# Designed miniproteins, single chains, part 70

Each design is a single chain, and the fold is of that chain. pLDDT is the mean over its residues in the fold that is shown.

## One batch from the design tools (miniprotein)

Design m2578
Fold by ESMFold2-Fast:
Formats: C-alpha cells, structure tokens, sequence
Structure m2578 (fold): chain A 74 residues (1-74)
C-alpha cells in the first residue's frame, strides 16, 4: 500500500474529521480492505489495532495508523 492509499483509508474511517479513528470506526477497515481486493483476517485486523493503539487510548492518530499498516500489511 502507498502512503496515499493509507491516507485515503484513514480519511474513510475518520468520519468525525478530528484526525483520529476510534475502535468503532476501525471496524469498517475490513470492509474497505475487501473493497480494494484485499482480504485481511480478523486476527490481522486485531493485530493492526493493537499495534496502532499501544497506549490504550481507544483512538489512533494518522501517523500511528500509517506506521502500523506499513509494518503489518505493506
């Protein structure tokens, strides 16, 4: 995945436009990846979230999301 594609993914999940995604918004990530022809497992999505939300805040910012996606899926 390119940085531009990851930014587009983040923007699609960040429905509030606050620069952060919540766990509820993150549930849509699997659907977005499947629309792109990728089929991540629930385990892969859980691992991605745990990597991005390491401080247990329940939200992840753009930089943390991008870093986690690149490490696990790109």
Amino acid sequence: LSDEQIEALFAALDTDGDGRISAAEYRRLGEVFRALGLDPSDDQLDRLWMTADADWSGTVDRAAFRAAVRRLLG
Scores: mean pLDDT 72

Design m2579
Fold by ESMFold2-Fast:
Structure m2579 (fold): chain A 115 residues (1-115)
Amino acid sequence: SLFDAAEAGDVAAVLAAMDALIERGMAPSDVLAGGILTALLLAPREAVPDIVGAMLDRLFDRITAADLRAIADALAPLFPEVAEVLRRAAEMMEAGVSREDIVAFVEEELRRILA
């Protein structure tokens, strides 16, 4: 399950669980939101940047900047610093920054915040 994969810090298992949820008809933005929240609550802190970055990379072409802002707004009450990283990622997406640079930015900012 997504929960077991996140608790183990297993990036590949998290991505497989996300793919399975999408195949069952869940919207990519909802899967990303649930995946990020699950990683923040259950994953080893050192694994969170890699898990979130890999999820964002996998779903990048299937989400919008508006989707990232909505996810940030949902996370803000519990994880305000993470929400701000996602808002900045949305701004970078609107500015046409590459997927690789946005993913690297999110991973590095989360690594800094969660240190």
Scores: mean pLDDT 90

Design m2580
Fold by ESMFold2-Fast:
Structure m2580 (fold): chain A 62 residues (1-62)
Amino acid sequence: MSELTAKVVGHALRAVGALLDGNKEEAIREAQAMVDTARELGASPEEVAWAERIAQKILDLT
């Protein structure tokens, strides 16, 4: 697995875990970190777009 995929998925899992624990602040922070990490590690436009979609779904649940 690429470093990009591992880092992005890690943030996504932490965001979902925080959401399930009722920690909305942490969920929002991790969702934003997921998108930022994808951009910083040079993800393709398609990879950034799906990260943004997942982040938006997490934010909609907070």
Scores: mean pLDDT 78

Design m2581
Fold by ESMFold2-Fast:
Order: structure tokens, then C-alpha cells, then sequence
Structure m2581 (fold): chain A 73 residues (1-73)
């Protein structure tokens, strides 16, 4: 697999994974862990990146909620 193919595959997986639920993403990660291929590694990396991005967004929203709750208390 070339570097260009890896980048294209990663981008495709990121777009696909963003559309999946947390349960579907967990199942996909478990399947990828069993495959032990370069494709599976790229898939796991894409899942991780999507989760980090969404986790950061969720953490920001949670921080805003906590701030509002403290001000209203």
C-alpha cells in the first residue's frame, strides 16, 4: 500500500465513521483489531481521530453547561 493510498483510505474511513453510532464504531474497532492488517490499522486510527474530535466538542459543550449551572446556582 502506497502513502497516497493510505491517505485516501484514511480520509474515506473518517467520513464513513463520522456517520456511525458509538456502538457501530466499537464493533468496527474490535473487528479491525482482529484483522491485524495495514488497512485495519488505518481504520482504527480513523476511529480514534473521529472520537477525539467529537470528544473535544462534547467536552467544550459540557464545560459551557457546567459554567451556566454554577452561575445559576
Amino acid sequence: MTMEEKKELFTKYVEEIKKLSDEERNKLALEADKERTEEAFIKNLAIGVVRIEEGVEKAIELTKLRRKLKEEL
Scores: mean pLDDT 76

Design m2582
Fold by ESMFold2-Fast:
Structure m2582 (fold): chain A 71 residues (1-71)
Amino acid sequence: DKKEEAIKLLEEARRHVEAGDLEKAKELLRQAKELGAPEHLIEKAIERLEQGDTVGALAGIKEAIELLKSE
């Protein structure tokens, strides 16, 4: 199920953001987007990581996970 795999990638991206591994986090976010994660939320999370807003990025990742789980 692409949705379940996207959620897994988003959870992994969140852990990498928390660990300060932002390049790996962005890679995982892009992979989740290819599997159908909400493009708008993923692009905004990547943008926030590029701006140094890790708190905003984590909030966006959480919203994307919750949206996918609500289906």
Scores: mean pLDDT 85

Design m2583
Fold by ESMFold2-Fast:
Structure m2583 (fold): chain A 67 residues (1-67)
Amino acid sequence: SMETLEEAQRLVREGYRLFQEGRYEEAIEKLEKALELLKEVDPRDPRAQALRHEAEELLEKAKEALE
């Protein structure tokens, strides 16, 4: 639903802000929640595809920053 996409987008934005603050564990939590919500969205929706890509890239960077 659009509400699910909006919530996922909000979580990705929060994850980005937390990442920029060096709060990597909290960023990971928000990004993983966003990706979980996106599993409920039509895989053919280009907005959902873009959000998954952004969340996955940022999640990888946050995890690398903790190593």
Scores: mean pLDDT 86

Design m2584
Fold by ESMFold2-Fast:
Structure m2584 (fold): chain A 89 residues (1-89)
Amino acid sequence: SEKEENKKKAEEYLKEAVEILQSGDFSRENVERIVELLKKAIEYAEKAEDYDILGQAYNLLSFIYRLRGEFEKADEYLKKGVKYLKKAA
């Protein structure tokens, strides 16, 4: 189904972002790629109504924005992550 296809796309984008994060290389290029991948994961997870992937992706965006010193955006993403993880539970 379209919902299952969107879920698979969200999972793949999230997985790729996590693999870059696990490398420990927070170069500008890698940070920008992680943000791009997490935003794509969110787009497809919203279409799939997958609250677990939404929560995970927003929590990781919060982490990345905190590393960049963008604390206001980091807090906004953290609040969204908590909201979606509560819906997934």
Scores: mean pLDDT 89

Design m2585
Fold by ESMFold2-Fast:
Structure m2585 (fold): chain A 77 residues (1-77)
Amino acid sequence: AHLQSAIVLLKGGNFESAADELKLYSQEHSLEEFKAKAPQLAAAVPPDQHEKALKILKSKLPQDHFEALEKELKLLS
């Protein structure tokens, strides 16, 4: 539920609410599980909004989780 909600919110450019859903997902799942989903999450971010997403996600996510998403977003740039 939280992962799918985060994907919808990322696609819509609502990165603050997406980060809240990802934090809830990370409370129930391992970092390894999060890393496995990071490519799918990065692909959900609109191409013209990568910088905005990185700024907001960095402020709200744990460092290790943010770094997994940052890596995948940079591969798409």
Scores: mean pLDDT 84

Design m2586
Fold by ESMFold2-Fast:
Structure m2586 (fold): chain A 68 residues (1-68)
Amino acid sequence: SKAEKLIEEFKKNGKLKEVIEKFKEELKELAKLLGIKVEPEKWSEEELIEKIKETLEEQAAQFEKELA
């Protein structure tokens, strides 16, 4: 998948940890705007990577839907 390739590139370039930290920050900011409490610090690295993959796949699916 496109998400898997992107994660692989981040890992290859040593940026995976930076991407995970960015994702946690963005999720907290979004949660504040929605009035929701989230604690991504309680999630494992594997759980965070899976959430990033899910988000990227969902976004790709939405773009395909807009093009159809």
Scores: mean pLDDT 71

Design m2587
Fold by ESMFold2-Fast:
Structure m2587 (fold): chain A 62 residues (1-62)
Amino acid sequence: DEEIKKLWEEELRLSMELIKAAVELTVARKEGDEEAAKRAEEEIRRLAEEIDRVSKEIEELK
């Protein structure tokens, strides 16, 4: 129970970071900032991979 809660909190934190990165990507694209857009795209990819990992760990503990 406590371990699963910790993983859910981690997934929520990562999901919030993903939303922030997605907003930054949208703003960068709208402003034509290619470097900021590229950084946001890389961050989104990294966060999506981490979320997938945590999600799988939660499923294994159920």
Scores: mean pLDDT 84

Design m2588
Fold by ESMFold2-Fast:
Structure m2588 (fold): chain A 99 residues (1-99)
Amino acid sequence: MSAKEAVQRLTSLTTAAAIIAIAALQDPSLSEEEKEKIRELMKEIQELADKAIEALEAGDREAAKEYLRRLAEKLRELSKLVPEMEEFAREVEELAEQL
């Protein structure tokens, strides 16, 4: 996979994940503690995605793989509150393997 293709795929995955997470925050059945945890994890996910993109654009595949692994871990943690995130975690892990 090229760096450009990896950046495009990661951007699409992160955008879809953000839309689903924002929708989850509108659920009135979630506690304020659960909503705060979603916001915290979303911030960490966005930071890791941005770092992965920067590493990919710089040609640093080892740094990119490390950030993608951490991103997948945070997506899997978020999946405990938003189950749809488990699939995004798997796709990010697959992306890291294809670099």
Scores: mean pLDDT 88

Design m2590
Fold by ESMFold2-Fast:
Structure m2590 (fold): chain A 87 residues (1-87)
Amino acid sequence: MSLLKKQLEEAIKNGELTPEQIEKSQKALKELEERIKELREKHGLPEDTPEAEIERLLLLEAGVSEEDADEALRRVEEDLRELEALK
């Protein structure tokens, strides 16, 4: 299970997010999980493949360069920090 999913579930359980933030975050997380599953099936990746590696491959599959993929992953991490700050 992804770190993003764990953080979101804990924030929801603790009542730290507004209903609008919860809906937006759940939608984004569901789309990400569906894309990861599709990517794993397409490339025949083992279930123990690190999440960061799968996310990077998803960006590369979408035609993003390695440099841009690394930047996008950094932005996702930054967005999660902002979400936690918006208690």
Scores: mean pLDDT 68

Design m2591
Fold by ESMFold2-Fast:
Structure m2591 (fold): chain A 60 residues (1-60)
Amino acid sequence: HMVTKEEADKLAEEGIKLYRQGKLDEAVEAFNRAAEAYEQLGDETKARLARIFAEFLDPE
């Protein structure tokens, strides 16, 4: 696996920062990237949570 836990956590943190700035589309993208990184790490729980956040911010 090429990604690290730190990189995945940073992507999730970036999503939160973008959400605070009102950049919802960019926040959704960051959370989806975090989910992909967590999937590569085998962390299914965190991957699922990141996807839930992305869907919650853009349910359609």
Scores: mean pLDDT 80

Design m2592
Fold by ESMFold2-Fast:
Structure m2592 (fold): chain A 67 residues (1-67)
Amino acid sequence: MEAEARAAFDRVIEVLRKQAPTLSLEEAIRLAKELARQIADHFGLTPEQREELEKRAIEEVERAYRE
């Protein structure tokens, strides 16, 4: 469960990093939140795991955009 969710999450972050030059920070954060939520729902994650994934998705996107 967690390992599979992490693999899906890592793929999402990789895609977002590649699209970073074409997406605004606001759009990238919105997309990251939506995809993290979809992953959590698909794998039936607990509320704590869902919150953690969403938080990590936002942090990874912000880190990619922050100079």
Scores: mean pLDDT 74

Design m2593
Fold by ESMFold2-Fast:
Structure m2593 (fold): chain A 55 residues (1-55)
Amino acid sequence: MLTKEQIEAILDGMPEKITKEQAKELLREMGLSDEEAQKAADEINGDVEKLKELL
């Protein structure tokens, strides 16, 4: 599982939009279950700024 600081560094290097699959994998690394990560990734819809708000 990645730390909050490591995830922030990764997100800072990403484009403004990522795939839902990439968002799901990052949410999994944040400690969410597959089900929780999929649901959150669908709600974010690839928006990296919204993903950062979940940190």
Scores: mean pLDDT 76

Design m2594
Fold by ESMFold2-Fast:
Structure m2594 (fold): chain A 73 residues (1-73)
Amino acid sequence: ARAALLAEADRLEAQGATLAAAADAALRNADDMEALDPAAREAVEAARRLAEDYRARGAELTARGAALRAAAA
């Protein structure tokens, strides 16, 4: 039981970290596109929205992982 909860917590936290990294990459790409091509507004906005989605999902996964870790204690 405890080992299974900790394994799931680790998995959720790893997925959350991956999404957070993807969000940071999307924001860097958006900043680069905006600097290079001011006409690329739609692409820049799409990249920023994708980053927001990744961050929200990552935060939820991290919170679930933390809750499972607390339950395992």
Scores: mean pLDDT 86

Design m2595
Fold by ESMFold2-Fast:
Structure m2595 (fold): chain A 79 residues (1-79)
Amino acid sequence: EFEEYLRKGEEALRAGDYETAVEYFQKALEIAEKKKDYLGIASAYHHLAVAFRKLGETEKAEEYEKKSNEFLQKYIDSL
């Protein structure tokens, strides 16, 4: 399910449907958060940052990239 939503979001990004991509990546984020999957959370935030950059929402993209890096660090620290 998580991987399915990431895939659908990436398909939407390639199609130029950036709002739909955001919706799918947000669904992926919710699933990863429920599972406490730090790598999944980091991945979902990174994809949200990409989508918001495509929408021209630079500040929101920077916030999501920061969150992605934070959760990636949590994942590495858990190894």
Scores: mean pLDDT 87

Design m2596
Fold by ESMFold2-Fast:
Structure m2596 (fold): chain A 71 residues (1-71)
Amino acid sequence: SALDEAERAEFEAQLERERAEATALLRARGDEETLRAMEVVEEGLRALLEGAPEEKIKELREKVREIIAKL
């Protein structure tokens, strides 16, 4: 099922924190891979705001975490 209002707020806050961390780390690299990574983060935020299903949001969060782990 879709996220309820409280659950959505928690995911939104968590994704914002993860986005801020990823953006700070990825900008330090300054390359094409970094730009693509930032696009994934922005897609995640957009999907969350558009009420995407929890599974899609989790997939995008995992992509962000993979990128951070490779830094």
Scores: mean pLDDT 70

Design m2597
Fold by ESMFold2-Fast:
Structure m2597 (fold): chain A 55 residues (1-55)
Amino acid sequence: MPPMSPEEREALERLREAIDRLHALQADPTASEEEIQRAVDEVDRLVAELIELLG
């Protein structure tokens, strides 16, 4: 029994990458608030896509 579809797997991978990116930006003292906000927006967008795929 496959735990997820290829689309779900790809969306989950992108979400993981986006979260990792956000974490790296938060750990970087030179990161701008705009860069951090864009990373947050990216995570929110990918979460919404994953929720749509999961139902």
Scores: mean pLDDT 81

Design m2598
Fold by ESMFold2-Fast:
Structure m2598 (fold): chain A 95 residues (1-95)
Amino acid sequence: EKKKKAEELLKKGREALENGDYDTAIQYFEEAIKLAEGKLKSEALTELGRAYFYKGDYDKAIEYYTEALKIDPSNKKALSLLTFVLAVKLMEEEK
């Protein structure tokens, strides 16, 4: 039951994220994280980090991608996105 609800919330969060509704996406991903465990929780944390990245909050994006990797070190998406946000943050600091 909790896993199915987490998967549904994760799907709704992704739909909100694709529509540019980052605040709604964040709310769905935060609720999914409360219900999810293991790889699913790592996936939800990765999507939460992505939502914060699109809002320009690079520090929160880094935090959530790092938490996702602590839960699932094999999460290639979280690793790729963490590497990308670190590069973006470095470029913004040079401006």
Scores: mean pLDDT 86

Design m2599
Fold by ESMFold2-Fast:
Structure m2599 (fold): chain A 58 residues (1-58)
Amino acid sequence: KEAEDKVIEVLIKNPDKYLTPEQIAEETGLSKETVQKILDKLVENGAIEKKGDLYKLK
């Protein structure tokens, strides 16, 4: 989906950084709620790693 693709693109552009949902929301223009739902799904699918409130591509 378009929103999911935007979140993944931000993570790909920042491969060496852990990002907060807030930072991803600012970069994508999506709401924090939408970003959090997408991030939770990506963690569940094993596509990204979560460390506290921070997220990074695996």
Scores: mean pLDDT 81

Design m2600
Fold by ESMFold2-Fast:
Structure m2600 (fold): chain A 72 residues (1-72)
Amino acid sequence: SSEREELRREIEDLIDALLNDESYSHLKTREDALAYLERVLERLLEQAKQAGQSVAVATLERYLEILEELRG
């Protein structure tokens, strides 16, 4: 769907931004950026689940599914 394509584009743009940001100089490869984003999103998902934030949980799970597709 166009929505999935848009989310994929947003993630790709974020990866490029992270790799070109001096504040994230430890992220040297696409794989480093993907692993970083996965760790951040997984932490946010755990927090959202503990807080009972069902809408946030659904959104974060959708982003993680797209990240998994990009890594697979």
Scores: mean pLDDT 84

Design m2601
Fold by ESMFold2-Fast:
Structure m2601 (fold): chain A 69 residues (1-69)
Amino acid sequence: DLEKKIEEIKKKAEEEIKRLDEEAEELAKKAAEDPSKLEEYLSQIAELRQRKEEVEKEAAAEVAELLKR
């Protein structure tokens, strides 16, 4: 069922984004607790932000491809 596949894609994207947001929050807390690793944590947070954009873009592309059916 096409509708079910679209729902699965959206749900996976939402779950992934939520996990990435949680990881970014934990890294921000660690950066506040250990300033000596601030650069490393900020770099990781930047990667997570980029991954969120990729997840959203991938999900949108997959949904668009299924709708062409």
Scores: mean pLDDT 82

Design m2603
Fold by ESMFold2-Fast:
Structure m2603 (fold): chain A 71 residues (1-71)
Amino acid sequence: SSDELMKRLLELDAKERYGITDPAEIERERARELERLREELAEYEALAAQGNREALMKAVALRLEIAFLES
C-alpha cells in the first residue's frame, strides 16, 4: 500500500538524514526536526503574507517536508 511504502521511505530517510536506525531515537530526532521546521514555516508564512514571493515558495517547500515527516 502507499502508506506502507511511505513508512519504508521514512525509515530510509532517517538512516540517511540522521545516521540512526533505532526507532525510538528516530522518533525523538524527527520530533525535534518537526518543531524546528514548524518554527521556520511560521517565519516564512509571515513574510509571504507581506507579499514576499520567495518566502511563499519556501513556505510551500517547508509544508511538503513537514507533511512527509508527519506521514
Scores: mean pLDDT 83

Design m2604
Fold by ESMFold2-Fast:
Structure m2604 (fold): chain A 72 residues (1-72)
Amino acid sequence: MLSDEELRKLAEEYIRKGEELEKQGKYAEASEYYLKAAEYYRSLSNPDLEKVKELEIRAGVLDLIAAVEKVT
């Protein structure tokens, strides 16, 4: 298993990639990166549930935006 330090570093990396994709209007892809980051925070020995909730909400909003744009 990855260490908590490695998991946090990976979570931060995926958040950064998600933010870059979001800036490019790639909302569905950005959502996927935020969900992966949330999985890393959930996998910590003491899960960061506040971060998980924040990232899951952000991902959900982006999925809704992507769905609306796809049908229009």
Scores: mean pLDDT 82

Design m2605
Fold by ESMFold2-Fast:
Structure m2605 (fold): chain A 78 residues (1-78)
Amino acid sequence: LTDDEMAELARRVSEAIRAAMAELGVTPDSVEAFIRVENGKVTVKVKVTHADPEAQARLLAAVRERVNEAIEEFQKKL
């Protein structure tokens, strides 16, 4: 990927995470996203922490769903 393509992917992932937080009204204690690109395939590992385990589980599920959608849209452009 070019630097511009990596920046666009990072922006889309960040927007997906923010949208998930806004949807649930939950602010995580921490959020980490590790993006890996190999042979044109994008994989993302997301780690979310929250003091309330139910909020953590709901936020992780919402983040994972939105991030996967963002990745699929990005990969269609590759």
Scores: mean pLDDT 79

Design m2606
Fold by ESMFold2-Fast:
Structure m2606 (fold): chain A 64 residues (1-64)
Amino acid sequence: MDEELRAAVEAQLTPKQRRVLAAIRERASDGSVTLRDIAEATGLSVATVRRELERISAISRAAL
């Protein structure tokens, strides 16, 4: 993925959202990652991870 697009998305994220996105990228190359796996990696609750993923998705769509 282009570093420029990654930097643009990352600049729009809070530190908490960046941690969630980093955990997804580290764990998912080709396959499903569970909300529990991301919660464990970030130290957040599953509910918090879900909310931050929804926010990241909206930001990513706006950045593209």
Scores: mean pLDDT 70

Design m2607
Fold by ESMFold2-Fast:
Structure m2607 (fold): chain A 64 residues (1-64)
Amino acid sequence: GRALALAVAAGAVEAGGPRPSREAAETAMKRAEDAGIGTSQDVAEGLREGGDDEAAAAVLRAGE
C-alpha cells in the first residue's frame, strides 16, 4: 500500500538519493513483496524499472 511505497521512498532519500516517484516506489514495493525479501538489490531493481535510476543507485550503494 501507500505506507510501504513511502517507506521505500524514504529509504532511497536516506541512502543519499533523490526521492523516487510514486510509480517507481510502488514498483519497488511490488518487486520486494514478490521476492519475499526485500534486499537492496530487489528494491533498487524496482526503482530502476519505475524510471528512477539515481534513487536505485543510491539504494544499491547503501546496501553494499
Scores: mean pLDDT 67

Design m2609
Fold by ESMFold2-Fast:
Structure m2609 (fold): chain A 55 residues (1-55)
Amino acid sequence: SEKEKAEEEIIKLIEEALKNRDDPQQVTDLLQRAQEIAEKYGIDLKKVVEKVKKK
């Protein structure tokens, strides 16, 4: 479904942000993009971030 594809894209954006923690501007841009997708598809961004961090 489109929502599943959106969640996968959000996960990839969060993983990219975690890889670039030493670049605050890139992290902010990636997280803002993830937030926009999350709002569009009604996805809880905070829950997705917690799932990624638990790995």
Scores: mean pLDDT 80

Design m2610
Fold by ESMFold2-Fast:
Structure m2610 (fold): chain A 118 residues (1-118)
Amino acid sequence: YTLEDIKEFVEQLTSEDVEVRLDAARALGLIATQPEYRDLVVEAGALEPLVELLTDEDVGVRRAAAVALGEIVKDDPKNQEAAIEAGAVEPLRELLSDEDPGVREAAARALAELEAGR
């Protein structure tokens, strides 16, 4: 993936179409499972839009955003700090009480990664 490829996914995170937001969040989460792309995802500006999607009306979008944030910050103190600065902690804590068990699990994992080594 190039920075331009990732930036296209980041732009899609703010789409008015739920399916476009969902597909983009899932794509960024999958890309972030590869550690070599995590910094590129952050450089492309993904953190702030992903934090906004944690409060999305769609369950699938909230879950995908939480998963993507968890993968981006995994084992990376720099990305963990960037996500905290982007305001990820409070929305993720709220998602621990989400109606969907998949959202709750994704939020718990992301929070555990953010607090790892503190």
Scores: mean pLDDT 87

Design m2611
Fold by ESMFold2-Fast:
Structure m2611 (fold): chain A 67 residues (1-67)
Amino acid sequence: LSKEVGKAIREGDFEKALEYAEKLFETGEPVNLLAAAIAAREVARLSKDKEISKRAEELARKALEAL
């Protein structure tokens, strides 16, 4: 999943990147929660779509709170 998140971010597919990051978050494992937070922060920073950036910011916050 973390490899797939990185690929989606590089391809500019931020919707898909968020889907993979959400799956990482759902595992509850610390390494996956950290990966989800990092990926979501990158999506929020790089995406020019306000809705996608907002979703990414929420996911990053939730993942960091779960650590």
Scores: mean pLDDT 80

Design m2612
Fold by ESMFold2-Fast:
Structure m2612 (fold): chain A 78 residues (1-78)
Amino acid sequence: SMLSDEELEALFAEYDTDGDGTLSRAEVRALLRDRFGLDLSDAELERLLQAFDTDGDGTLDRAEFRALVGMVERHLAE
């Protein structure tokens, strides 16, 4: 089932280790591996992030992160 807004905020805050309101590539990799069981290659992760990084700055804000998690959950539901 999809995570709630509160669960998404808690998850984002857990992996936003520098507290700047964005997630780096490394933080997204750790989150996908540890929480969703997705151990992606560098190329697969880059392609995934490119789809959701609307600002092109190499990081995900809260809105982009929410969209990414929603897609991952739909993919894992089969």
Scores: mean pLDDT 75

Design m2613
Fold by ESMFold2-Fast:
Structure m2613 (fold): chain A 61 residues (1-61)
Amino acid sequence: MDQRQTQVAQLASDAIDNIQNAKSQEEIDKYKQQLIDGLVALGVPEDAARRAADSVTDTAL
């Protein structure tokens, strides 16, 4: 398996856990932004990272 795909999956899993445990909309927005930043750092285009973060956030809520 591609090492990058494993890192992307780990970021998504961490984001789901963090968002599910968030106590406010501000915390949800923070963890969503951290996921976007992490995906962009791994070379995911910003627009694709935002779409992925939206999907992950919807799954976590």
Scores: mean pLDDT 80

